Designed miniproteins, single chains, continued (5). Designs and how they scored, part 106

Each design is a single chain, and the fold is of that chain. pLDDT is the mean over its residues in the fold that is shown.

## One batch from the design tools (miniprotein)

Design m19675
Fold by ESMFold2-Fast:
Structure m19675 (fold): chain A 126 residues (1-126)
Amino acid sequence: SPEARAFALRAAQVVLDTTENVIYYAKKAIEALEKGDYETAISYAIMARLFVDYGLKVLEELRAQAPPEAQPLVDRYLEKAREIKDIVDKFYEAVLNKDLETAKKYLEKLESIRQEVAAEVARLRA
């Protein structure tokens, strides 16, 4: 239905916006980590975690507002956001351990998810 598609697009856009903000702060955390500025790196990693938690909250509120036919579509993006949260939590642990290589691997995973979700948003807008 047009309403179900509108909820799918809104949910996909929330995940895209969340992932882009997470990547922005993850890149800043890696830059600080490369410079040996561990306090700044941890602060940026905390910001990445806060953005994913906020995105999850927005998606849960969107699911509560969604009609029954749209709920499975929103649930798919909630599952994607939970996957992003798991990656971000592991990224945060890598930053705490000063593990630059592992932090970079999780950033690459986030960038792959961003590309996937951006393509889905483009498709839903067409």
Scores: mean pLDDT 93

Design m19676
Fold by ESMFold2-Fast:
Structure m19676 (fold): chain A 72 residues (1-72)
Amino acid sequence: MIDAKSVEDFLKGVAITLIKNQVPEEKRDEYIEKLKKASFEEIKEMLRKLGLTDEQIDALVQAAELVLKRRE
């Protein structure tokens, strides 16, 4: 069984990278703080707001699960 927290942490890492690249510096801390407290669904919603499609988000979840499974 893949740890859901590890998948969430992977998606949070992707979201932080996108925030640093797309969000103005003044708003980055606000977005990062929201992300730290976010549920899995809220993380996916934030990724959509950062310009990812549902297909891209699903691909990232699948990639995270495959990477985590291979690290076991």
Scores: mean pLDDT 76

Design m19677
Fold by ESMFold2-Fast:
Structure m19677 (fold): chain A 79 residues (1-79)
Amino acid sequence: SFLQAPPSGGDVLRRTKELVSKGVPSELAYLAAVIEGMTGKKVAVDIPGMKDLIKDADLIVKSVEEAEEIIRKIADSLR
């Protein structure tokens, strides 16, 4: 789609701030914002009660690892 131009740094920062304001950890928020900007797909990390999910380390770690893998694949595809 012509509306899916490469995301600007400003778009990523704006989305990151939005997710952080909803209680998403800053690192996960940034990864999600980059993925959403590059793929046009929403990442379900701005879930109400995200702070309660932080107690589940396995879930949070797995989510971050998946986000990093997607970012890596996107970066590789741009080479």
Scores: mean pLDDT 57

Design m19678
Fold by ESMFold2-Fast:
Structure m19678 (fold): chain A 69 residues (1-69)
Amino acid sequence: SEEVDAAFAKYDTDGDGTLTKEEAIQALRDLGFSEEAARLAVDRFANEDGTLTKEQFKKAVELAKEIEE
């Protein structure tokens, strides 16, 4: 989705293709998810180093949608 791609790009300020957990939470909140849904989704898909790739971020978006149903 263009909105998901835009949210990721907004917080991927150095263009390294990853977000920190905090950046990913804010990106999900920009997409209209609650802080609770965003935190749960990010924690499920984050790497041990506290980063998410674009694919992991897309999976977090889908989980956040399921939580908010």
Scores: mean pLDDT 82

Design m19679
Fold by ESMFold2-Fast:
Structure m19679 (fold): chain A 86 residues (1-86)
Amino acid sequence: VSVEDLVELAIRAADEKKQEALELAKQSGDEEYKKKLLEIAKELEELRQRLRELRERGSDRDAVAAELSRLSETIDKFKKLKKEIE
């Protein structure tokens, strides 16, 4: 798998999880939970934007690895948030 392929997959994953968080926020009657979901969605959009910029610049491998690590952390944070409220 190329670095470019990893970046493209990460961009898609970030967008997919962002849409999921936004949809859960729309359905939530809990103001605090909704705020946390919107924060996750914002973090995912910022990660997506940085990954797109790295793709345009020819993909610095170390920078890509750092953003992939941040994406993994944000996705795990989202999973924990969903479990906590269930």
Scores: mean pLDDT 82

Design m19680
Fold by ESMFold2-Fast:
Structure m19680 (fold): chain A 67 residues (1-67)
Amino acid sequence: MSDEEIIEKFLKRAEESMRAAGVPEEVVEEAIRRAKEVIKQNKDLPLEERLELAEKVLLESYLAYFD
């Protein structure tokens, strides 16, 4: 599986989880966009580390919505 396929699958799963939790589409889109930006900004890091950074951004966006 390519890095791009792994990233896409990760982000799709995150989108589905946020939507299932009742997060509005606009908030989901913003969170995913921020996660994609973090992955892009850290392209020189191993895939695993890029996904960990993206996960933190998604979690922060999710928690901020309920604050």
Scores: mean pLDDT 81

Design m19681
Fold by ESMFold2-Fast:
Structure m19681 (fold): chain A 97 residues (1-97)
Amino acid sequence: MLSLEEQEELFERYEAEAEALVAKTGSEQMRRDYEAGRALARIQMIYKKHQTPEIAAIAQQASALARQLSATDDPARRAALVDQIVALERRAEEIAK
């Protein structure tokens, strides 16, 4: 079993490779969908390591935004929801320091 730190390093490498591939071959929509998925996964990993009420609240907010993202095909609304999910990831990382 990989340590949590090794899992984070492996995830970051996978993330960088996937982002590079999407940037070369993917559409703008695929890139934004990837950004949302990555941010959601990172929030879950941060929550596993730091199970504080603050991080739990961020994880719950991110899940609510993910449900809204799944329910809309409006490009402007999707972009705004992705940006909000990414902002929650950054906030979780700041709190987890």
Scores: mean pLDDT 75

Design m19682
Fold by ESMFold2-Fast:
Structure m19682 (fold): chain A 55 residues (1-55)
Amino acid sequence: SMSDLLAEHNRLRDEYEALMARYDADPDDAEIAARLAEVTERLREVHREIRDLLA
């Protein structure tokens, strides 16, 4: 549902912001960079699904 997608978006956004803060503190941390890539890809999927529902 749209409500479930919005809830997941909010959770992923919060995780992304936390990971970005950690990445800014240590940009050479490959594990943080990999986790950022995973969260970013999931956010793209959720954004696409939300846009598809709004179209």
Scores: mean pLDDT 84

Design m19683
Fold by ESMFold2-Fast:
Structure m19683 (fold): chain A 73 residues (1-73)
Amino acid sequence: MEELEKEIEELKKRIKEEIEKGKPVLEERLKNTSDPSLVDEFLKDFEEALKERIEEAIEEVRKKILEKKKKEE
């Protein structure tokens, strides 16, 4: 199980790097905006965009986990 967990952890690290790269851009937009309503929209849009990428990555990892469990090697 640890080897699969390691794959997930490595994936999370990659995703975190993507988030960290995207976050400064979002934060710059937020800093230039003093409207609380826009802040909420930007944060949700940011999370939603990342959610799509994360979901795709998670699906790939999930498939590998299920495949390994079926083989039971």
Scores: mean pLDDT 71

Design m19684
Fold by ESMFold2-Fast:
Structure m19684 (fold): chain A 60 residues (1-60)
Amino acid sequence: SELIQQLSDPDPQVRIEAARQLGELGPSPEIEQALRDFMKTETDFKVKVAIAEALRKINA
């Protein structure tokens, strides 16, 4: 839950680390939905890449 909150942090580096950590936690409907929702509103390209990698990892 703290990691999901960090996906809305003003610091893009914090959002990148949150996405990476969420990807490491493995498959969870709550985590997958949060990552998909934040991907829709994210404007920073590096953060978008981190979210995409996390989604790819939990769906592997």
Scores: mean pLDDT 83

Design m19685
Fold by ESMFold2-Fast:
Structure m19685 (fold): chain A 100 residues (1-100)
Amino acid sequence: MTALDLLSPVLRALVEAALADPRMGVSAEARALANAPSVSTEQLLALLGTQLASGLTLQELHLAALLFPELSVEEILDRALADPQAFLEEVQRRLAELES
């Protein structure tokens, strides 16, 4: 079982899309963790906390996918790359609305 087999379907789809997209700038270390036959909880959290070329982490992109179910994985990645600050602010605004 790889690290990807431990993820939710949405998070797995995001990780696989990020690994396939050279614009996302996934490090060799993060790629090795994603393809490892076994990972610790600490290693999995390190993978999710890895900062991508957009400046966002896989964990933040996963939160965006949960908050914007109307967006495809590709649309989430495209928005994160086009204007990462504006997209993060939109994610934080939507999250605040759920907590209100």
Scores: mean pLDDT 75

Design m19686
Fold by ESMFold2-Fast:
Structure m19686 (fold): chain A 68 residues (1-68)
Amino acid sequence: MPSKEEVIAGLETVLALPDPAAQRAVLEMAIRTSKDPGLRAALQAVLELLDAGRLTPEAARAVVEEHL
């Protein structure tokens, strides 16, 4: 299972993508390939923040810290 640090680093890479559609595609791929229920729940929460227009680096970090 990836560490909290690895997940946060991955999310920072996603947030650096200029296109919300690209951000969504990477998150959906990560959810599909993840076997851990906690990681899948964290990634789903991040995806919900993206869809609501509330995804920031701080919000993504908070979600990871709460779920992992």
Scores: mean pLDDT 79

Design m19687
Fold by ESMFold2-Fast:
Structure m19687 (fold): chain A 62 residues (1-62)
Amino acid sequence: MLPSKEFIEAVLYHIKGVIAEKAGDLDEAIEWYRKGAQYAENVDPELAKILREKAEELERKK
């Protein structure tokens, strides 16, 4: 079974978030993680939770 478009989008936004985080662009990383969580919400709730927690973690670090 092919992965859903929503799951693929979630993974892409997760990758963008990681890249932004490593570059020190915390604002961009937070936005990408939140976007990824939105796409993951109905297809992978565990991934959505992880991405939301990552966004919150970076918000506190700002």
Scores: mean pLDDT 82

Design m19688
Fold by ESMFold2-Fast:
Structure m19688 (fold): chain A 100 residues (1-100)
Amino acid sequence: SVRDQVEAAFAAALAELEALRAELARRLGKSTSIDEANALRDEFAARMDEIVDRALRLLLTAHHRGELSEAEVEAYLAALGAQYRAAQDLYDRKLAELRA
């Protein structure tokens, strides 16, 4: 079904975002300056946005066709938001370390 296809596509996108966050964590762990940490934030934000844009395009198309409820859309958006918060937390922790 379209719902199953959206769910599978979102699961794949979340897995890509999780792998990307693991790479960000590894590269932040090796950074030694605020400038390096900022460059990594900007690079990974752009890469996350590409994955999220692809997922959102599918989600919005399915919602427009009436295949997903507003509550289902909200749940998917919340899951994507959690990925951005997790990435921001890694960056904030690294900035605190570099400022210590």
Scores: mean pLDDT 86

Design m19689
Fold by ESMFold2-Fast:
Structure m19689 (fold): chain A 97 residues (1-97)
Amino acid sequence: SQEQAERRARRAELSKEFIDLVNERLKKEGIDVNRITDETLARIEQAIEESAEEVKKRVLERGKKDNNPEQTAEDLRDIDELKEAELASLRRRHDAG
């Protein structure tokens, strides 16, 4: 349905915004995501957490302008799920290296 397509597109936009912020933070710290050490693991986890919080702040600000609390709540849940998935992916990559 059009509604389902719009929900998928919105989640994809949130995912892009989140991953772009994570990558920007890691680049500023000079962290190589292809070489995860015990020392860099904690820093990457922090970048993921801080990026999720920044996207949540942006979602809340947009939600106030749009006056759509239901969509805001859904977007916040999507960000939490994206954060958990990224942290799980990070742990798997660290365990494999």
Scores: mean pLDDT 85

Design m19690
Fold by ESMFold2-Fast:
Structure m19690 (fold): chain A 110 residues (1-110)
Amino acid sequence: MEEQQRAHEERQAEARRLAEQHKEEPQKLRDRLIEAMERAVEAQRRGDREAYREALRELLIYGDAVVELADPKNRSRANSLLVSAMLELGNGDTERALELAREAGEIGVS
């Protein structure tokens, strides 16, 4: 599992495309980020490892796109909140993960 750099570059390219696509409707990108977190939470509750991995991939892509769309002064904070959301999801605190994802989305599109 050592193609992480190539996978990261592909996700960054997709994130930039999504940011450009949604620059006129940044709230839609925020909503997709939240929906991806909700899918990850549901997959985790069901023990569906494949669905969970795909939801994590979507979270990374939409999260990076939200950060890319964000005002430069807010990018570090939005990214920090997304990292915290992923950590809380991994710890099983799904309510906190959703709260942090929503906060990151709001900051990223403000």
Scores: mean pLDDT 82

Design m19691
Fold by ESMFold2-Fast:
Structure m19691 (fold): chain A 82 residues (1-82)
Amino acid sequence: MDEEFNKLVEEIESKLKELEALVQKLRDAGDTETARFYELAIKHLRNRLKVAKEKRDFEGLQKILEAADSLIENAKKDLEAS
């Protein structure tokens, strides 16, 4: 059974944890509006991850991973600007 599927799930979970840590840093910096934006994005991705896991949707997992990577890069830039 899908070792690649389980590895993608693990990678997405790890990236969502990284993004949550960046959101906390944005809150600590006083950038509450930017932090709230990323919190909503994380919630959306977690809901998408749950559905993709239930449906065994490998392509859906890849899209979630790409979205998580983009959000992490943007959050890092926003944190550097703050």
Scores: mean pLDDT 85

Design m19692
Fold by ESMFold2-Fast:
Structure m19692 (fold): chain A 87 residues (1-87)
Amino acid sequence: SKEEIAEELLELLRELKEKSSDEEAKKTLDQMMELVRQAMEALKAGDLETAKRYADQVVRLLLQLARDGHISEEELVELLELLGKFL
């Protein structure tokens, strides 16, 4: 279900935050987790366009974390695949 995929996304983001020693990366991961929750609330309300907008913001932040070296290529691919299944 979309809720199960959202929970898996949140779990992976939580694990990345726990492993990080960078305070700015942790703040970005917190922001991404809130955006995933907002996307799920939009989906529950039937607002697919708003959910896509929040997911697009998560993708942008995720790509920035990868560019800045805060997540691995494997972690990036896994999170992008889950985001694609979430929508």
Scores: mean pLDDT 87

Design m19693
Fold by ESMFold2-Fast:
Structure m19693 (fold): chain A 77 residues (1-77)
Amino acid sequence: DFDKQLEELKNFLSKVADDAASVSDPETAKKLNELKDEIEKLTQQILNGDLSAVPELEKKAKELIKLAKEEGVEIKF
């Protein structure tokens, strides 16, 4: 169900924002928030019918997951 996957993505982004606020390295916290904001914008583009944003969303999501893992944040999609 696409709507459920979208809600899971929103919950994931909210968790990343909370975890970023707890990161001791301000540069890493900034990068996490920048990736979160870019993913939110791409998600909004897809919701508006622009499916060309899907590959970039996947790329940014992978970058976010990688950075979160490097900071010790275990995120299950």
Scores: mean pLDDT 70

Design m19694
Fold by ESMFold2-Fast:
Structure m19694 (fold): chain A 70 residues (1-70)
Amino acid sequence: MEAGEEAVAELLPEAEKTTEKEKVEELYEEALERFFERYREKNNLSEEEMEELRRKYLELREKALEEARR
């Protein structure tokens, strides 16, 4: 969670500089990759555990977007 907040904080100023959705999505994808690498090192995760973690975060993000639309 803290590592995710750092990734978002690092990305936010860059995202605000772009008006193109594609560039914003690319920046978010890069921030997520950095977050997963940091989380892997901190928690000593295997590659299989990393894949499961990515899947769970994608589901969490989808739920958050769904809730934001309500």
Scores: mean pLDDT 61

Design m19695
Fold by ESMFold2-Fast:
Structure m19695 (fold): chain A 66 residues (1-66)
Amino acid sequence: SLAEIEALLAPILGARARSAAAFLAANPGDLDNVETLTEFLVDLFDVPRELREALREALRQIRAAL
């Protein structure tokens, strides 16, 4: 669900997690390439370098849950 995606992203993106969850729900095919999607979202949401690996792991969990 959208709420589950938001919950997985909240520790990394905070208040921006809802916007990111809505984007992923609208673009589920982007989860087919987690590496490319991670770099895209890092740029789009200005994610700190220290959180890049955490974001990549969250995206893998989101893909597994769908």
Scores: mean pLDDT 81

Design m19696
Fold by ESMFold2-Fast:
Structure m19696 (fold): chain A 85 residues (1-85)
Amino acid sequence: SEMKKIKAGALQTAAAMASRLEEHAPLTPAVVDALNDVVRVISSSDDLDTIKAALQRFADLAKEEYPELSAEIDALLQEAFDILD
């Protein structure tokens, strides 16, 4: 189904963001909690806006914790949103 592909893509984006953070610094507990939260929301929702909002919240926290990676996080999020639209 289309939604199954959307959810798989969103989960891959969350994992890609987390991987980029981890390559530069160990993940903080707040980022680990936010990653678990975004995975749960994507897995339990069939609403595109809810999935996009969850990815945005994770990206926002990641940029707060790792401001030097803001451009990379924004690029990954924007690429995901372009695919989801």
Scores: mean pLDDT 84

Design m19697
Fold by ESMFold2-Fast:
Structure m19697 (fold): chain A 84 residues (1-84)
Amino acid sequence: SPALNEAEILATMADIYLAMAKLAYQRGDKETAREYLKKAIELSKKVMELGDKETAERILKQVAELAREMGFDDLAKEAEEVLK
């Protein structure tokens, strides 16, 4: 369906933001890493709304793990709250 195709595109964008967040953090660009993780959370919520719960949960778990590793406990908690 068009909604599932949209979910796949948004999930791909979220995966790109996760990769960009890792790279930014490794470069010392902590604020940029934080913003990319926030974008991944927003995209994961939209993926969930479009009906792809499994993919959204995968992205949110990756955000939570990365955010904790980076010391962004607030973002880790936000991602975990969306997961419930």
Scores: mean pLDDT 89

Design m19698
Fold by ESMFold2-Fast:
Structure m19698 (fold): chain A 67 residues (1-67)
Amino acid sequence: MTKEIGEKLAEKAKEELEQGNFDMAKTLAISAADYGYTKGAEEIGKLLKEKGKTKYADEIFKKVKKS
């Protein structure tokens, strides 16, 4: 199911974010939204914004709005 793939991508995005790999976290979160898990992508975007990575968060939020 597409949502399950999105959930795995969002989980990996959170793992990358925790490791400080913010660019990879953004890419994986956008992919999660592409697979229909927009809520997970939005959560990663909020975490990136909290860490001052506003440009990365904005790219995720822009993708979520189009989903």
Scores: mean pLDDT 81

Design m19699
Fold by ESMFold2-Fast:
Structure m19699 (fold): chain A 100 residues (1-100)
Amino acid sequence: SNLEKLEAIVREMSEILARFERGEISREEAIERLKELLDEATKLLKEAFPEKSEEYDKWREKALEQLEEALSQSDEEALTIMLGVVSDMQALYNEYKKKV
């Protein structure tokens, strides 16, 4: 289901953050992977709730701007920004789960 796919994406986002925090992947790798997962998650959310397509597109655009800013920050500041993006995605997943 789209819910199960979104759950897997949120889990993968959390693992990317954990790997970055442990120094196992670069900031650039973490951000690029999060961007790809954010694109897929937004697609799944829009398929589930077409009436919210504009809202999801705006959240995606804002998240992409935050991730782009993270590239020019310190690793500590980049981690804080990425945690914010993943937390927002977790909130969207929890909203979806509540409606199913």
Scores: mean pLDDT 87

Design m19700
Fold by ESMFold2-Fast:
Structure m19700 (fold): chain A 106 residues (1-106)
Amino acid sequence: SSAQRQALLEASRVLSETATRVSKLAGESIEKAIEEAERGLEEAARLAPSLADEIRATRDGVVDSLKKAKEADKKSKSAGASYVSGAVIQIVGGSVLLEIRARQLS
């Protein structure tokens, strides 16, 4: 439906904006980056309830990557950077998948 397509596109936009904010916050505080990721993915799940399970799976993967970044930073200041990049890529991937699903709706 048109309404469902619009909801998926809005959820995709929310995840795109969340990825940008998570990337910026991770440089300041990984805890704040986790809070922003949880907030943005929860908002996307609310906007696209038909895909809430897929969005929750993305949220779990993103949060896991950010927690690993925090643990890696305890060993080396550069070690967490790859996990932060992985988290951002997962959020961007979620945004792209929502856009693809929206385009499949007639």
Scores: mean pLDDT 87

Design m19701
Fold by ESMFold2-Fast:
Structure m19701 (fold): chain A 71 residues (1-71)
Amino acid sequence: SRYELVKSVGNGYAVLLDTKTKKYVVGQLVNGKYQPVGQTFDTEEEAFQEAKRLAKQDELEAIEDLKKAIE
C-alpha cells in the first residue's frame, strides 16, 4: 500500500505516511479506508495537529447537518 497508518486520531481521522515520498499526510476514513486529505507534512507532529483540527471541524459540521435534517 502507498500509505501506512501511523496513528489514529479519532472521529475518522489518522496520520498516514506516504511510503513513496516519506512525507506525512492526514487520512480520513471513507468507506472503511483512509484516504489522504489536504497538504503533506515533513513531520508526524504537524500532520497530527492538522488531523486533530479536521476531526473537530468535521464533528461540528456533522452536528449542524443533523440539526438541518430534523427541521
Scores: mean pLDDT 80

Design m19702
Fold by ESMFold2-Fast:
Structure m19702 (fold): chain A 71 residues (1-71)
Amino acid sequence: SMAEEGGRRAGEGAAAGDAGAAAEGNSLTYKGSQEIDPEKAGELAAEYSRRGGLEAGGEEAGRQAMQFAKS
C-alpha cells in the first residue's frame, strides 16, 4: 500500500544516507504536527511508522515509534 511504501521509503532513505527521501517523509510529518494538536500528531506518527515498519524490520520500527511517542 502507499502508506507502507511511504514509511518504508523514508526509513530506508535515512538508513542508506539518502537525505532526499528522509527529508520528504519528515517534511510531511512536520507540516501535520504544526496544524494538529500533539495527541493527534502522535497518533498519526505511530500509524505511519507502523504501516511502513512492517516490511522495514518490524520490531526495530516499533521501537522507534515508541521512542517518538515518548518524546
Scores: mean pLDDT 51

Design m19703
Fold by ESMFold2-Fast:
Structure m19703 (fold): chain A 102 residues (1-102)
Amino acid sequence: SLEEIKKRLEENLSQPTLNDDEIVKLLHEIARLILRGGLTPSQLAEIEKLAEEVIKKSSNPKVKGAAYFVLSLIALARFDTEKLLEYSLKAAKYGATPPPLP
């Protein structure tokens, strides 16, 4: 569930040393949930804050790429074309696959 994935991501972010591979895995699971649709605006806002926290705390480009990919999908869900382009380009820069453009 989204709540279980969010809890695991929050637990990982609270550690003094980040588990980069687990964070990437959790971000990919979140991306799949966004792509399936049905998330509320409140749930998207919660995920956005977590992705922004990941970007702030990690220096690993693979982790940043996965977080920007999630942010691009949130922008897509909101029909925010400007943010979709911004975050998709950042995700691609860090080696992540951007979502298809609308």
Scores: mean pLDDT 84

Design m19704
Fold by ESMFold2-Fast:
Structure m19704 (fold): chain A 72 residues (1-72)
Amino acid sequence: GKPFVLVSPSPSTQAEMTRFMRWMTRHIDDLSDTQLEGGRALVEEVRRHEAQVSPETRRAAAELERALRRRE
């Protein structure tokens, strides 16, 4: 854990990120190369801030990462 100041997205921002990542996962076969790169960047960002984001947001990122790997 991090006992000092935590930078955490607002609950609204986390909910929007979660919805967007889930949308990308559902539409993975329809995404452009640029959108796939954006998805990978989002997954990496959530991973970097894992302790500051909700378990739901982390699960959405993990689901998206698996979908991105299937597109390779």
Scores: mean pLDDT 74

Design m19705
Fold by ESMFold2-Fast:
Structure m19705 (fold): chain A 106 residues (1-106)
Amino acid sequence: SAAERERQLRLLEEFEADMREQIKELKELGMSDKSVKELEEQLREITERGRRLIEEGKLTVADMEAMVQGRFVVTPDREARELMLEATILRGVMEIGKAVAAVAAK
């Protein structure tokens, strides 16, 4: 429905905002401009593909809620599964980057 699509797009926007904040934190922790730009580009590709998959009805509200919560769920659509895996990997890379920076600051 139109209401479900609006909710899915809002959840995608929430995911994008969270990931942008994580990238900002990594930049403040001394991550290189090259690495920051690579993370920003990966996020842009994920959000663009996410909007397309939402428009095509391939991502559910539950899928989007899982993505915002940092949980991986198995969806029936291959492209949706690939996107959710890429989103999970992006979050993991940022979490590892912050952990490494915290150790290096000692």
Scores: mean pLDDT 85

Design m19706
Fold by ESMFold2-Fast:
Structure m19706 (fold): chain A 81 residues (1-81)
Amino acid sequence: MLTPEEVRELTERIVRELLERARELPDPRQASHLRALAERMRAETEEALKKGEDPDEVARRVEEAFRVIAEEADRLAAEAA
């Protein structure tokens, strides 16, 4: 079972990864959109944990959201190449 602190650490690691991917995007509008998604993920995770949601469930949602967002970021980067 994950603790809320471990879920926050996981989320921060994922957010950092998404922010680094945003720096590699050639379109500043797409980079801004990816940064906004990363910040929203951080905010939603913190709110869920403050509401007492199951940390394991919150972690599953964060990991799934990361997969979708990372795939989109990779697609956008490939289209720019």
Scores: mean pLDDT 80

Design m19707
Fold by ESMFold2-Fast:
Structure m19707 (fold): chain A 65 residues (1-65)
Amino acid sequence: RMDDLKKLAQDAYNKALELGKNISTDQDREITLAMTRGRGGDDVRKIFDLINQLAINDAKKLPPP
């Protein structure tokens, strides 16, 4: 379960990087710390939510059709 959530967070992180190219240093640090401290679902859920927010923000940066 924890490993599955961490894997999902990692995949979302990679997608965010692909979409936005660069994540700010502060955001990268926060994600890394959350991944490192992972305490079951809570920390991993926070990582997932943060990465989702980053992915949404990165999608907004793409030129609209």
Scores: mean pLDDT 58

Design m19708
Fold by ESMFold2-Fast:
Parts: sequence; C-alpha cells; structure tokens
Structure m19708 (fold): chain A 65 residues (1-65)
Amino acid sequence: DAKQQFKQQIRDVLLAGSGTQTDQQVQDTLARLNQVRQEALAQGVSEQEIQQIEQEVFDQLDAED
C-alpha cells in the first residue's frame, strides 16, 4: 500500500517540521520530503498521485491549523 505509506510519511515529515523553524530545520524538512517522494516513485506511485496526495495532506494540515 505505497500510497497510504507515502501519505503517512508526508504527514509525519510535515508535522515534525511544524512550529518555529530555523533555516537548517527547513532544509532538513525539504530533504526528507524529497526522500519520501523518491521512495514513493520507486514503489510505483506516479508523479500525479504524489502531487494529489501532497495536496490532500497540505489541505488537511492547513484545515487543522
């Protein structure tokens, strides 16, 4: 279930990066996001599905504030 795994990983990375961040923490978060995107692609999740899942997670977190 690569799509559910990716959705959870993106959510976990974004939640770990929530709150006040230094420039270094922002770079670390971006690096982790890129890593989980590459892992999802390697597992057969399409670029379109990655974008859709990311939008869904961003929208959910924005609504939760």
Scores: mean pLDDT 76

Design m19709
Fold by ESMFold2-Fast:
Parts: sequence; structure tokens; C-alpha cells
Structure m19709 (fold): chain A 62 residues (1-62)
Amino acid sequence: AVARMATRYGVSRTLAQLMARRLQRLRSAGRSLRDMAAALRRDFGVDLSQRQVADMLRLLDR
């Protein structure tokens, strides 16, 4: 999951792990896909659409 996320989005494995942890926390807090995308942009400088955030969450759940 994390390794595929790193390769697909062109980020390091370490950064992918941090992003994955952040997304899981935001999802558990009931945040929208829009809020999750905005948080990744703010915290990691990664510009993702809501659809890309949903795809990342699916990769993490497999």
C-alpha cells in the first residue's frame, strides 16, 4: 500500500508513510475528501484532487 502510494505519486516512502498516517487520522475525525486534500497541500506541499485522495485511501485499505 504505502510503497505503491510512493511510486504512484512520486514521493519518498517516508513521506508516503507520513501522508498515509495523516489521511487515516483525518478520515477517523470525519473530515471530507476536500479537507484531506487541503491538509496534504498545507502540511506536505502535495497538490491532490479529492479523487486522488480517495484513490490513496483505497490503496491504504488494500
Scores: mean pLDDT 77

